# Designed miniproteins, single chains, continued (5), part 9

Each design is a single chain, and the fold is of that chain. pLDDT is the mean over its residues in the fold that is shown.

## One batch from the design tools (miniprotein)

Design m16281
Fold by ESMFold2-Fast:
Formats: structure tokens, C-alpha cells, sequence
Structure m16281 (fold): chain A 90 residues (1-90)
């Protein structure tokens, strides 16, 4: 269904953001601030796409699917905070 396709696209986007967050943390650990800025920019762009995709598909998703997406968005926010904390501690 369109709802299942939308959920899968959201899940794939969340996994991309998480992967880039780990790369950003690695760049910080290695002192590669130029690479960190590239990953930070990509994370912001993907976060915007996630927000747009969420709002676009809100009416198509079941309540259980909406709850799952909210949990995934919270995981993304936590990962972004981890990156910010890692940058502040470096």
C-alpha cells in the first residue's frame, strides 16, 4: 500500500541519517572538521526531507505506523544531539 511504501521510505531515510551521524562522530574523533561540516550539512538536508515526508504522508499512515515514525524521529534527534555533544567535547 502507499502507507507501507511511505513508512519504508521514512525508515530508509532514518537509517541514512544515523549512518551519516556515525561518520560525523568519526570525523570529529579524527580531527577532520572539514569532513564533519560536510556530514553535518547532509544530516540537516536529510532531516528536512524526513520532516517533509512525514507531513506529506501523515494522513496515509495508521496510528501504529505514526507511533513508529515518531519513535524513529526521536532516535534521529538523539543521534544529532550525540554528534553535537561529541563536537563540543573535542
Amino acid sequence: SKAEEALKEIEELVEQIKKIAEEAKKAIKEGDWEKFEEYWKKMKELGQKLSELWYKNLSLLTEEQKKKVIELIEEVREKILEVEEAAAES
Scores: mean pLDDT 84

Design m16282
Fold by ESMFold2-Fast:
Structure m16282 (fold): chain A 96 residues (1-96)
Amino acid sequence: MEEVKREIEELVEKAKAGEMTPRELTGATVGLILGDRALAEQMVAAARSGDKALAQAVYKQAQALYESLDPEQQKEVEELARYAEELLAPLFEEAA
């Protein structure tokens, strides 16, 4: 958990430096929360491509992974998602 929170903080710093868009940040964060770095990379690529079908396919893959987790793992993912939402919200408000 703490390692994933640290990685999310690093991604937020990259976004603040202009090295990634809010969409790319969101995709990378979802993959990290689910413990799948390959999925994080796929979500970033989908965000960059602008391909709606690819984005939907990758999102379904993320949902399937989440649904395959046991209840304790799902709770851990939900706690990390809440933490990420708090950290990311100011970036989206600044972009508006």
Scores: mean pLDDT 77

Design m16283
Fold by ESMFold2-Fast:
Structure m16283 (fold): chain A 71 residues (1-71)
Amino acid sequence: MSTSFPGTREFKDVESVEEALRAARSVAGGGDSKLIIHAKSPELAEKIREALKGVTAGSSGRKAEDIVEVK
């Protein structure tokens, strides 16, 4: 809500799963950071989400899909 995520990252015009995974890995750490990815196409967004499902965030055993929002 208000002033809760000082480390929020946003990527626009993402058209590659590789770029999305790289961004997710970079933000992986805890719960004080959130990544928003805007895919070029809705189909690509789904592919990115599926790839993130197989990716586990480092600490806490959180899934990358939980900290990363794909639109």
Scores: mean pLDDT 67

Design m16284
Fold by ESMFold2-Fast:
Structure m16284 (fold): chain A 105 residues (1-105)
Amino acid sequence: SLDSVFEQIKRDGERLARPLAEKAREAYEKGDYRRFASLSSVALLLAGFAEDKETQAELYVMTAEAFYEKGDYKKAIEYAKKALSLDPENERAKEILKKSEEALK
């Protein structure tokens, strides 16, 4: 049935999203933003299927921070707001949003 297909997709997303997010985080911490972009894109898709808002918010925060470091403040604001839509109390997302908005003034 369609429901059993969606349940399997959710289970696969749950199994794969967090390990890939961890590899994305490792690439981000090493400053390998190209590898981070590739891994985070797949991890975001899988976390979306799993409805894993925590992993999605974490990946959006890292994406916002990466854009801030590159000087793309508009994209940093966009992704920080996406993170806050999933996790309104996320202090890292609030910080990067504030810093990015201040950089545009």
Scores: mean pLDDT 85

Design m16285
Fold by ESMFold2-Fast:
Structure m16285 (fold): chain A 63 residues (1-63)
Amino acid sequence: SADEIQKVYEAALKDPEVRKLAKARDLDGVKERLREIAAQMGLELSDEEIERLAKWLIRSLNL
């Protein structure tokens, strides 16, 4: 759901590893770290949702 995606997004913005990987433009690294964060939060995101969120984080953290 959109609410679950938003929660993972907010957690990812505070995660030092996500910030490092996103600034390096490491899409696969960001995707893997997002899967770990979602799992730690007990949330399930589809592969498509993970990819879209990873691309958005790379864009947002390189503005």
Scores: mean pLDDT 85

Design m16286
Fold by ESMFold2-Fast:
Structure m16286 (fold): chain A 61 residues (1-61)
Amino acid sequence: SLLPSVEQLLQQVENSPLLSDEEKAAIVAEAKSLAEEGKEVAAALTIIGALEDARVKSLLA
């Protein structure tokens, strides 16, 4: 697969210094909900998008 696993991406969220605890909880909840529906690609893209948004916001601060 060209995409990282959802498990690996969730670990990146938990280890991110750019996200608050509340933002991490929201991203994890949404991604797990999508994965439970069998939408693993959607879950992965949701996490990637959230991580990129956090990175962009850090550059603008």
Scores: mean pLDDT 83

Design m16287
Fold by ESMFold2-Fast:
Order: structure tokens, then sequence, then C-alpha cells
Structure m16287 (fold): chain A 100 residues (1-100)
């Protein structure tokens, strides 16, 4: 069950990464980031302790990234680059866990 939830989350995050790359406005980038945070939080509630801790760590990192992007008044391109990097790190973290 944890594996299936994380595999579905992984594929969803890969699609959201592509949406961020296609985003044309700062508002669209932030919206996608908030959608990713919500999806990870929903997944975390269904996961066992170890996988839940992983998901909560990813969520916290993305929340910090989005908050800093808003506070720093980043350009659309800067916000897009930071969120893409954050999503790529999240994807990598989940893939590494699934290989263990």
Amino acid sequence: TDKEILEELLEWLKKKREEVLAAKTFEEVIKIGKEAIKKIDEAAKKLGPEAKELAEEIRTRLEDLIEKSIEANLSTEEARQYLVAGLEESIKTIEAYLKS
C-alpha cells in the first residue's frame, strides 16, 4: 500500500514538474507548488510511519521554498527554476526510497 501510494505520488509529481516548466506567470507557479504540497499532505495521511516521515519532510521543504519565493518577490523564471529544482529533489527522494 505505501509503495502504491508513493508510486502514484511520484508519477503525479513528474506531471506537476512539466506543468511548472510550462507555467507563464508567477501566480501559476505558486498555484502548482501549493497543489503539490496539498497532494503530498494527503498522501502522508495514508502512509505508514517511515514513508509518512519522508512525505512530511518533502512537504515541509516545498512549503519553505514556496514561502521564500513569495517573500523574496522572485521573478516568474526564478520561481519556476526553484520549484522545478524542489520537485526534482522530491522525485529523487521518493525514487531512492522505493529502491530500498
Scores: mean pLDDT 87

Design m16288
Fold by ESMFold2-Fast:
Formats: structure tokens, C-alpha cells, sequence
Structure m16288 (fold): chain A 70 residues (1-70)
């Protein structure tokens, strides 16, 4: 997967979070954290893990969106 494809997928997941069950959110965020780690995107992996651990945190969501912008 290219970096651009990953960012697009991750952004779509984050934007769709309000429409997902808690278990679906955790599954997708866990996948994003793993994929980011495999791509060497440490900041994205950490941000995804933070949101995974605190699914309703607006701060964790903002951190993940900021990491996805650059």
C-alpha cells in the first residue's frame, strides 16, 4: 500500500467513526495502527493507538487527524 493510499483510507475511517459500533471502531483503529507501524509512520501509529485506547477522546481524534495531514 502506498503512503497516499494509506492516508486516504485512514482519513475515511476517522470521518466514518460516528457511524460505526465501538467494536468496529476498535478493529479499524487497530488495523490502522498496525499498518502505520509497518510503513514506519510512528506518529500515525501512536495517534491511532491513543484513539483505540480512548475511543471517545476528542484530543486523540484531533491528534490522529493532524498526523494524517502531514
Amino acid sequence: MSLEEFKKKATEVVNNLPNLSESEKRTLLGMLAKEAEELGLKELAEAARQLYDDINSEEAKKALLEALKK
Scores: mean pLDDT 79

Design m16289
Fold by ESMFold2-Fast:
Structure m16289 (fold): chain A 62 residues (1-62)
Amino acid sequence: NGAVVERARREAGLSNRELAERIGVSEETVNNVILGQASKETQRRVLRRTAEALGRSVEELR
């Protein structure tokens, strides 16, 4: 999940801060998801929100 979020963020040209602002979480939460340091539920939520913010499905990011 972290690698998918990282790739989607880079493809969209967003920083961790900018992605966090778009999906309504802290920059720390985005960073922890990318580093694999967040809970499984938080990783899933951030991945879903990232897909929604970019106008794509979770499947399209993978």
Scores: mean pLDDT 80

Design m16290
Fold by ESMFold2-Fast:
Structure m16290 (fold): chain A 94 residues (1-94)
Amino acid sequence: SLAEKSAAYKKIVANAYLRLLKEGFKVNENNPNGPLGALIYVPNAFYYKYGLNRPDLADAYLSKVGPLPKSVLDLGDASLSAEEILAMLESFKS
């Protein structure tokens, strides 16, 4: 279901956020590279990398949250299909 896929996607985003913190991204609500940026840019980067197969666009989006290594973009669950990833990403669009 989309609810289950949304939960899995939220887990991916949460894990991505934790990986960003581990890579030196700092919790700062007033920083454009803060947690809100990670919540916006990481999902979009995930869509570009895995949905559209455009790692260049993913890198460009994540660059807005700070200097991040490409390893952070490899946040996909290998068990998820492209269709499942796209469906989960759509559930987070405004």
Scores: mean pLDDT 50

Design m16291
Fold by ESMFold2-Fast:
Structure m16291 (fold): chain A 139 residues (1-139)
Amino acid sequence: TTEVDNLLAEAESALNRAEQALNDAKKAVYDKGDVKEGTGALASLTSALNLLTEAAEKLKDLLSTASPETRERARARLGDLLARLEQLGKEADEVGKKLLELAEKNPEYRELVEETVRRTRLALRSALDALREALAVAS
C-alpha cells in the first residue's frame, strides 16, 4: 500500500462520513422537523468535508511527482469521489434551504442555522475544488 493509496482511502472514508452526516441531516429536517438536530448534522457534514479537502490537497501534492501508473489508479478513484461529492452537494443545498425555512419558525436558532449553512456551503466548494485539482494533476 502506497502513501497515495492511503490518502485515497482517507478521502473515501471522509466522503462516507459526509454521506452519513447528510442522511442524518435529511432525517432531522424532513422526518422530524428538528432544527437543532439538523444543524448538528450539517456541522458534522462540514467537519467530514474539511477532512476530505485535507486528503485531496495532500493527494494533489503527491500525484504531481507520482508514476504514470499511480496517477492512472488515482484518476479512476478521484473521478468516482468527485461524482459522489457533486451529488452530495446538490442534496446538501436542498437540506440547507429546508433548514433555513424551519428556522423562520424557530427564531432563537436563526443565526446558528444561517452560520452553519454558510460554513457547509464553503466546505463543499473547498472539497469540490480540491478534488478537481487532484484529478487534474492525476490526468
Scores: mean pLDDT 92

Design m16292
Fold by ESMFold2-Fast:
Structure m16292 (fold): chain A 75 residues (1-75)
Amino acid sequence: DEELVKRAEELLDEMARIVDEYGTMDPEEADRRYKELRAEAEKLIDGLTDPEVRQLLANRLVGLDIRYIGARLEK
């Protein structure tokens, strides 16, 4: 589980970077990368056996989705 958690956190960190930099990125490329990273992160999180860790990462994913929608609306 530790390896999957680490990979999920790395994906969420990259997604956070895309959200933070969205205004300066090509929106088509940013949207493509965010979608790909999100799909991989969701698969990894769904595979986690520790319910507490799974919930924390799932909550972070939801938070990033909300921020991502906001960034897109500002563009």
Scores: mean pLDDT 84

Design m16293
Fold by ESMFold2-Fast:
Structure m16293 (fold): chain A 57 residues (1-57)
Amino acid sequence: SELRKFAEELLERAREYRAGKGNMSGKFPPELEQEILEGVAALLEGVANLLLKKAEE
């Protein structure tokens, strides 16, 4: 399923962001940059969950 494949890609991106692999270095304090990346990861995980639910329909 294309929806499942896209969801898996979003989850992989979210894992990278939670590991601090985002492109935000030097713009904000490191703690804030990591919080922003974790927030974006949570959004990606939310979209992935929606896509996985749609793939089961």
Scores: mean pLDDT 80

Design m16294
Fold by ESMFold2-Fast:
Structure m16294 (fold): chain A 100 residues (1-100)
Amino acid sequence: SYIQKLTDEFLAKLDAVKAKSTDPEAQRLIDEVKRLAVELQKAIENDEDPKKIWELLRKFEEALYRLLSLLDPNDPDVQAAVAAAEKLFTVALLYIRLKE
């Protein structure tokens, strides 16, 4: 599915970031963000309740924002991960709006 492709691209960018990180907190947050992205993908593919998708999207956005505060904004892998996350936000928001 398209959402699976976007999620896989995002996870690959986060794996590149994780490979460079020696910060245990950043690694923990990367794993949290990866789990939330997969849960969001599954919720969208399973046509879950829009409230559940909204709650997952909010948690994903909050965790990603916390992670970004620990990372170098000039790292190309970080920039690529942010761009991939924006695509996931767009698709999730469209699903929520379609189900309202």
Scores: mean pLDDT 86

Design m16295
Fold by ESMFold2-Fast:
Structure m16295 (fold): chain A 63 residues (1-63)
Amino acid sequence: DLDAFTDKKVEVVYTENEKQIISEGKSNTAEIYRAALKATKQDEGVKVEEKDGVTTVTVPLEK
């Protein structure tokens, strides 16, 4: 459920070729992020990282 994202404050950071979604959360948040991105076809190359209450989802934006 995408509602898990709204539960926590999420910030989307765009670089020239990457989109990073940074959210304060735990393992649960990172797994939900990954599942949601996979469902929206944004799973290819997605990297999910969870560190000490912060989850970072990196999505490559080649196009």
Scores: mean pLDDT 55

Design m16296
Fold by ESMFold2-Fast:
Structure m16296 (fold): chain A 74 residues (1-74)
Amino acid sequence: SAAEEAQRAAAGAAEALRATPGASEASIKVAEDASKQPTAEAAAKALRDGAEREADPGSRTILLAAAHELEKLA
């Protein structure tokens, strides 16, 4: 389902952030929370809202890329 694909993509973003030197703990938490959302739309919104609050440009880019992929599923 789109929700399961979105949850996997958000979980993948969390793993990418954990593997990225200098990624913020806040961005990892945002991606983990997005992976628990019931719909692709809710997950994409969580990632986009998190990216808007993110000060680290690398972390922000990963969150926005993930949000864009989830928006294609919604």
Scores: mean pLDDT 84

Design m16297
Fold by ESMFold2-Fast:
Structure m16297 (fold): chain A 100 residues (1-100)
Amino acid sequence: SLLRERIIIQLFLTAVVTTLRILPGLSEALQEEEIRNVIEVLDWILETLRKLYPDAPLLPEIERLVRQLKEALRARDYESAERLALRIQELVQKLFQEEL
């Protein structure tokens, strides 16, 4: 159901934000593994949003922010990554409210 997909995406975005907050305190090997996991989760979220809401006006902006978030993660810019993740979470919530 559409409601189930929305709940799962919101839970995964919360997990992404939580992971980003702990990343700077982890070993290099754990940082590399968790960055890979975050990128895979973000790719799944984007693919799912494209399938569920292909014509949503907010989708291109969400895609742009996800691209920027991946760049910040690769650069180990965790402060920018957290801000971008929070903005993505906000826009995804707005998208779900508009596409009832």
Scores: mean pLDDT 88

Design m16298
Fold by ESMFold2-Fast:
Structure m16298 (fold): chain A 85 residues (1-85)
Amino acid sequence: SPEDQLSELYGYYMSLVLSGELTSERALDIVERLKSLMPQLSPEQQQFAIDFMQELANMSSLQDKEVSEKIRKIVEEMQKLLQQQ
């Protein structure tokens, strides 16, 4: 289900953080997967996904400012879409 995919993505993210393997490239990949899930998620799950994307932007900011900015722009786009519903 979309809920299971969201939970699996967060688990994958936590695994990467704990192993020290969270790269900006992997953070961006997770964000793009979250963006693809957005239409299938409930409003509460969409808010969780947006918060998760923001966390990924913050984690990326020390490694790659360009990737962090790209993620923040995706977050702003997703927030605007959520507010229009």
Scores: mean pLDDT 83

Design m16299
Fold by ESMFold2-Fast:
Formats: C-alpha cells, structure tokens, sequence
Structure m16299 (fold): chain A 105 residues (1-105)
C-alpha cells in the first residue's frame, strides 16, 4: 500500500512538472490557491477537505493541459488511505501540495 501510494505520487509529480510550465499565470495562481487551502485543511485535521482541495489543484492542470494527472493523484490517495495510517495520508497530501506551490512560484 505505501509503495503503491509513493509510486502514484511520483507519477503525479512528474506530470505536474510537465504541465505547470504550460499554465497561464492565472491558472498557476489557482493551483497555488487550492494547494494552500489543502495545507490549511491539514492543519485543522480535515483530511477529507485537504484531499478535495488537492484534487481541485490537479484538476486545474489536467483541464488546461490534457495530462491525465487527476487519476494518478486519486490512486496515490486511495493507496495512502488504504494503509489506515493517518500520518502517512497527511504526509502524501502535504508533499503534493507543497510541490505544486514550489512549481508555480
């Protein structure tokens, strides 16, 4: 489960690295906004809200580029949640959200 979650996380990161440079500044700002909201939800202990905001951030990239990134993110989160290790789920969401913020700045 953890190995599969990390595998899909790396695939999502690769697609984000390819897609984000193709975004407009307005689209990059939208990705940052959702990624920051994901981190805020994590700080409040809202794992569901954090995952939803993260999915919205990646959906902006997929809609703009046509890259199948949302499926990779969903698989990363499904495998992370299947571990029933809340700290691991939080780590996966935090790593993805921080990476999106870094790539858009």
Amino acid sequence: MKEEAEKYLEKAKELAKEGIPKLSEEQKEKVREYARKSLEALEKGDLIGAAEYLAKAFAVIEKATGLPIVEEVKLALVYAQSTKDEEFVRKIIEEMARYLIELTE
Scores: mean pLDDT 87

Design m16300
Fold by ESMFold2-Fast:
Structure m16300 (fold): chain A 77 residues (1-77)
Amino acid sequence: DAKDLIKQASKLNEQAQEALKKGSREAIELAKKAKELAMEALRIGDSSLVPQAIGEALRGIGLAYEAARRHGLKSSK
């Protein structure tokens, strides 16, 4: 479960980064969903996956912040 959530968060973060490069507003929603899935994996509590889950959550937060900044939206910072 946690591994699948981390894999999906990683995939969404990659899609968010591609959308960000294209200037797409979808980057914000993709990055937000990636962060949510990574945080859900962290809540499951598999200690062996905690570093990976934290990494994907932080990546999602950073991508959502950058996308919101580029589109003139107030960021969640």
Scores: mean pLDDT 77

Design m16301
Fold by ESMFold2-Fast:
Formats: structure tokens, C-alpha cells, sequence
Structure m16301 (fold): chain A 66 residues (1-66)
């Protein structure tokens, strides 16, 4: 009986963690959607695209020098 109660508690703890992970996944999904919106704006605006490319090039060079 005590072993069964322990197993049930472990299952409940696991389900609680899964629910927390689900909430975190929703937050990450919302952040990804925001990034996709920004990427779409960059694709529609050539000036924003150039600024983004320059930033990426600077980061690439900094990493190569490291």
C-alpha cells in the first residue's frame, strides 16, 4: 500500500512537471511567433534587411577572431 502511494505521488509529480513544461512551451511558441513577425518585416523592407545582414557579418567576424 505504501509503495503504491509512493508510485502515485511520483506520477502526480511528473504530471505537474509536464504541465509546467506545457506552459513554458506556449511562452516559447509566442516568442517564436514574434520573431517570425519581425523576420517578415525585414523581408518586406530592404533597408531593415541590410541592417540585419551588417549585424550578422560583424558577429561572424568577432567569432572568427575569438
Amino acid sequence: LEDLLKELQEILDYLTKLNEMKQKAKSIRDEINKLLEEINKVLEDPEALRSFQETLEKLRKALEEA
Scores: mean pLDDT 71

Design m16302
Fold by ESMFold2-Fast:
Structure m16302 (fold): chain A 63 residues (1-63)
Amino acid sequence: MVYTVKIVGSRPGLTSTGEVLPPGTVLQVTDPKFSEDGKFVLARDVATGQLVRIGAEDVEITE
């Protein structure tokens, strides 16, 4: 299943490569357990199609 998630919270998201993703960035996650361990998850940036790693605690499902 694909989840649409949005970066929420007061801080911008950070990728594992050091890129900064602002709050409100929309991402897609295919891992159904992405939120279970509060660590980095692999997601796809909807706007660019890039794969990014983000903090699981900094995103919420929008659907």
Scores: mean pLDDT 66

Design m16303
Fold by ESMFold2-Fast:
Structure m16303 (fold): chain A 94 residues (1-94)
Amino acid sequence: SPAAVDVEEVREQIERALAEHPDEPLLFFLASPRPEEIEKLLELGEELRRTHGIEVVRLPEGMSAAEARAAERRALEEIAAGEPSKFVVAELGA
């Protein structure tokens, strides 16, 4: 889908998930090939860190889709191993 990321809808979904699962660690993994969307997602991540104490992780630039999927799997394994909620942003390369 060529639809742009609606950061406010993403925020509302995250806040709802946190409210519905207060005792469960959650992973929020967001990937985009657009630098402008990455910057908006990082701004959202910083707000979530201030308001909810969620760890914000910026992955290296230029990741392939396969590398991003591997990073998401690793983050899910870390959450399953007892790490707190994470907000992970991946900038996809060409």
Scores: mean pLDDT 84

Design m16304
Fold by ESMFold2-Fast:
Structure m16304 (fold): chain A 91 residues (1-91)
Amino acid sequence: SEIEELKKKALEKAGEFQRKVAESLSEEELKELAERADKYPAEEDPVKEAQLATEIAVEVLEKAGKFEAAKEVQKLGEELVKLLEELKKAE
């Protein structure tokens, strides 16, 4: 079904996003990412959560001077958001 295919694609894209962030950031930068994320209230909307997670990760990467990784993470985050928006519409 379309919903099952979108769920699978969203899960795979979320995994790609998380992996790219983890591979691109040092332990210290990952701590900064967690501290920045902790300042925001819990987001129940998966689309908004993915948008916020992307924004924070890009900001941390750019602050670290990792501009190519920031661009890749931004692209992965945008692709994830698009999949989550389509999943929300299909429900």
Scores: mean pLDDT 84

Design m16305
Fold by ESMFold2-Fast:
Structure m16305 (fold): chain A 81 residues (1-81)
Amino acid sequence: LSEEQAEELRRYVVEKLEELGVSREEAEKIAERVVELAQKGDATGAGVYLYLQLVKLGVSEEEARELAEEVGKKIVELLEK
């Protein structure tokens, strides 16, 4: 990912997590790990990590899956040249 793409992804994930009631501090930590995995080309790992964190935070499995799939898709689009 470019610096701009990494920042866009981080902001997107933070905003979505805050909408689900996740604190900004926790959202930032989760977003940083998602961006790190995306930078390694691991879109699947980023989605799985996000899903597991959301479930641990009490988000429903359905909502967690939906967001993880959306973020994974966004990462794949950003990695496509």
Scores: mean pLDDT 84

Design m16306
Fold by ESMFold2-Fast:
Structure m16306 (fold): chain A 84 residues (1-84)
Amino acid sequence: SEEEALLAELEAEADALIARIEELEKRPVSQAELEELLAEVGAFEERARAVYEKLTDPELKARLHEISARVAAAIKRFFETKVP
């Protein structure tokens, strides 16, 4: 379905963003890289909201919440390691 396709795209975007965050956790991060990451996170959150508004299936909505929670957990972990 169109909804399943949108969710699959969002999940792939989330996985790529989480992988990027995990890579940045392993090394020193420049100010420019931090700003880029924050912009990517913001863009992801906007995309996730737009996808959520198009979903009618409660199971797909629940899966989107899980995807968003995974990204939020990765961001929290990142800031716990990089921000004093």
Scores: mean pLDDT 85

Design m16307
Fold by ESMFold2-Fast:
Structure m16307 (fold): chain A 131 residues (1-131)
Amino acid sequence: SRVQEAKERVERLIEEADKILEDLKNGKITPQEAVERADEILLELKRIAESMSTEELKEVFPLFKQLVERVVDVYIEAIKQVKDPIEQLKLRLFALTALKQLADSIIKAHPELKEEVQKTLDELVERIKKA
């Protein structure tokens, strides 16, 4: 089914995000490389969400939320590793912008999910601000 295919795609993206976080923590990739790779994951997630009906997206929403939370873990780790305060602010702004753009795209495609998407966005924005 389309829902099952979407679940499998999102689960693979979660594994990819976990690998990015591990590689970043182990110094195998730079903070910039990690953020660029995490952004590509959000872009793929956006494409999946836009290809689905609202009913299908509701069924996979917990996995979508889990993936976005893992991407935020990558952003937070990248911000913590950057020593220059100006570069930290740039990464923080980039992360906040990427999350807002994803949320806006999902809400535009699926207006019925506005409240749930906005609540998730607000929670994730707080995590980035506290990093």
Scores: mean pLDDT 90

Design m16308
Fold by ESMFold2-Fast:
Structure m16308 (fold): chain A 68 residues (1-68)
Amino acid sequence: SPELEAQAESLIARARELLARRASPAQLRFELDGLEAQLKTLEKEKAPKELIDRVREEIARVRAALAA
């Protein structure tokens, strides 16, 4: 679905922007909660596995930045 693809691309761009601007740990935690909630919505809407995997990869990078 073009709408689900646009949603996934928006989440990917948001996660990348947070890392690129070196967002604070507090900002990363707050945004991570929102990103994970939106990922669950994509999973419930049965978005293609390829889109879900791409979003999960970018969210994993945000989690890694928080752990470092």
Scores: mean pLDDT 84

Design m16309
Fold by ESMFold2-Fast:
Structure m16309 (fold): chain A 78 residues (1-78)
Amino acid sequence: MASERDRVLAYLAAEFIEELRKQGKISKEEADKRINELYEDATGKPYSELTEEERNKLREEARKIYDEMVARSKARQA
């Protein structure tokens, strides 16, 4: 099964693809295909089955991962 970090990264990538679709940079069909291939193949679960509660949890974990990356970057530059 995908790790929590892998699920968070797959979710963020799917959200990024949706943003590109909303901006008209890719078609709906292309976005749906990429989201299915990226999220469902990586996580083993359909992106469309995500509840609002699960999306909120993924956003919290994404923020945590981002904060950890920023902290590590700052520590290496000291």
Scores: mean pLDDT 73

Design m16310
Fold by ESMFold2-Fast:
Structure m16310 (fold): chain A 75 residues (1-75)
Amino acid sequence: VDPLLLELLEKGIELAKEKRFELALSVFEAAVPDSELAKVTPTQEDLDSLKGSPLPEEKQIKVAQGITLARKLLA
C-alpha cells in the first residue's frame, strides 16, 4: 500500500476524532476516488461516531466509509 495514502487516511481519522468532519471528508476524498469510497460498507460503529455532527447524512456516510477503509488498510 502507498505510504502517502496511509498517511492521508490516518490524518482523516485524526480530523474526525477532533470532530472536524468537513476537513476529514476533504482528506478522504483527496486520498481515495469517490468510486472506491462508494464500494466501502461503513461499520455501524463508524456511522455512530458521526451522530450529532452538523453534516448532511450523505456526507456522514462518506466520512464513515473513509474511516472504515482506513481502519481496514491500517490493520
Scores: mean pLDDT 79

Design m16311
Fold by ESMFold2-Fast:
Structure m16311 (fold): chain A 61 residues (1-61)
Amino acid sequence: SMEEYIEEALELIEKNKDKPVEELEKLLLQFMFDLRRAGVPEEDVVKVAEIAGKKVKELLE
């Protein structure tokens, strides 16, 4: 479900928050690519990306 993808993205951020932001962004980009490759609808991928992006921004503030 979309909620499970959001949880996976947030877990990925938490596990990698001590890395440079550029590396974290590359990991998230790869995760989004993997979702698309698995057939997840683009609207769900976009929503996961928006939530993940907000979390990354919070870590930089």
Scores: mean pLDDT 84

Design m16312
Fold by ESMFold2-Fast:
Structure m16312 (fold): chain A 95 residues (1-95)
Amino acid sequence: AVAAVEEAIRLIRESPNNVRAWELFLELGPEVATVGEAIAAILEGNKEEAKSIVDVLVERFGLPEEEAKELKELIEKDPEKALEKLEELALRLAA
């Protein structure tokens, strides 16, 4: 599962709309796929969409509100650090 997450993230960093990446995310499950959607939104420069997807992680998947707040602040101020944190979250969820 971890190797599949790493491959999916690698593919979306090259192309956010990569079909193979989204096939891998769907096989990994809806929570990991939602983290992938947040990563893709940041890569495309859509900070507002990325923050909205973090709210979905809280509402539907139980992400702690303090972790979500920190992620939203990073999306706004340091999107590269937000990407690192979302990649760590995807790997944690796949373990």
Scores: mean pLDDT 83

Design m16313
Fold by ESMFold2-Fast:
Parts: structure tokens; sequence; C-alpha cells
Structure m16313 (fold): chain A 79 residues (1-79)
């Protein structure tokens, strides 16, 4: 696999973990959860356009769980 594919796979796993934590802990701070997701995406070197789409979903009031699922699906298409 390329470094890009490895980085995308790392981001996919990281977001899947965040989604699981959010689902199991409904009192998890959504603002912090969104910040943690953005850090995972940035640290993994995910393209800025994907990060901006995630931010837009959150800003548009899409539930964080749904925004995470949509972002995961987009990353999965790139691997």
Amino acid sequence: PSDEEINLAVAEVGLAVQLTVLREHPDYDEEKAAEDAIRILKNAGVPEEIIERFKKLVDDGVPLEEALRETLAEISRLI
C-alpha cells in the first residue's frame, strides 16, 4: 500500500473508534468529539477538502454521528 493509502486507513480506524465512543457514551462532549475527529483527520494527512466537508456537516447541524459516518464512507472510497 502507498503512504497515502496507509494514512487513509489510519484515519478510517480512528474515526470508527470515535463513532463507537460517541455511541456508547451519549454524554461525551460533542464539541470535543468533533475537535478530536478533526485532529485524527489532520494527523493522518486526509485531504483538506474532506476535512472541510466534515466541518460543514457539523456547522450545518448534521448530528455528529451522521457526519462521522459520511466522512468514513468518503475515506473508504479513496482506499
Scores: mean pLDDT 79

Design m16314
Fold by ESMFold2-Fast:
Structure m16314 (fold): chain A 73 residues (1-73)
Amino acid sequence: SEAEQQLEQLTQQAQDYLKKAKEGTPEEAKAYNLYAQGYRYQGWALSSGSEELRERAEKLFEEGEKLFKEVEE
């Protein structure tokens, strides 16, 4: 179904960012790990319908983006 495909895509995105964290610099790794966690929480929120998990995903993405901008200046 569409929902299963969307969950699989979110899982793949989380795995891709975990790979980037392992391959990047230590400074980049922190931001990439936050993106990976964001996609994990987004997937859990989608499967459970939890508003709290959706909000946690948003905050994780925001924190990761802030750190990534700081690393890139």
Scores: mean pLDDT 80

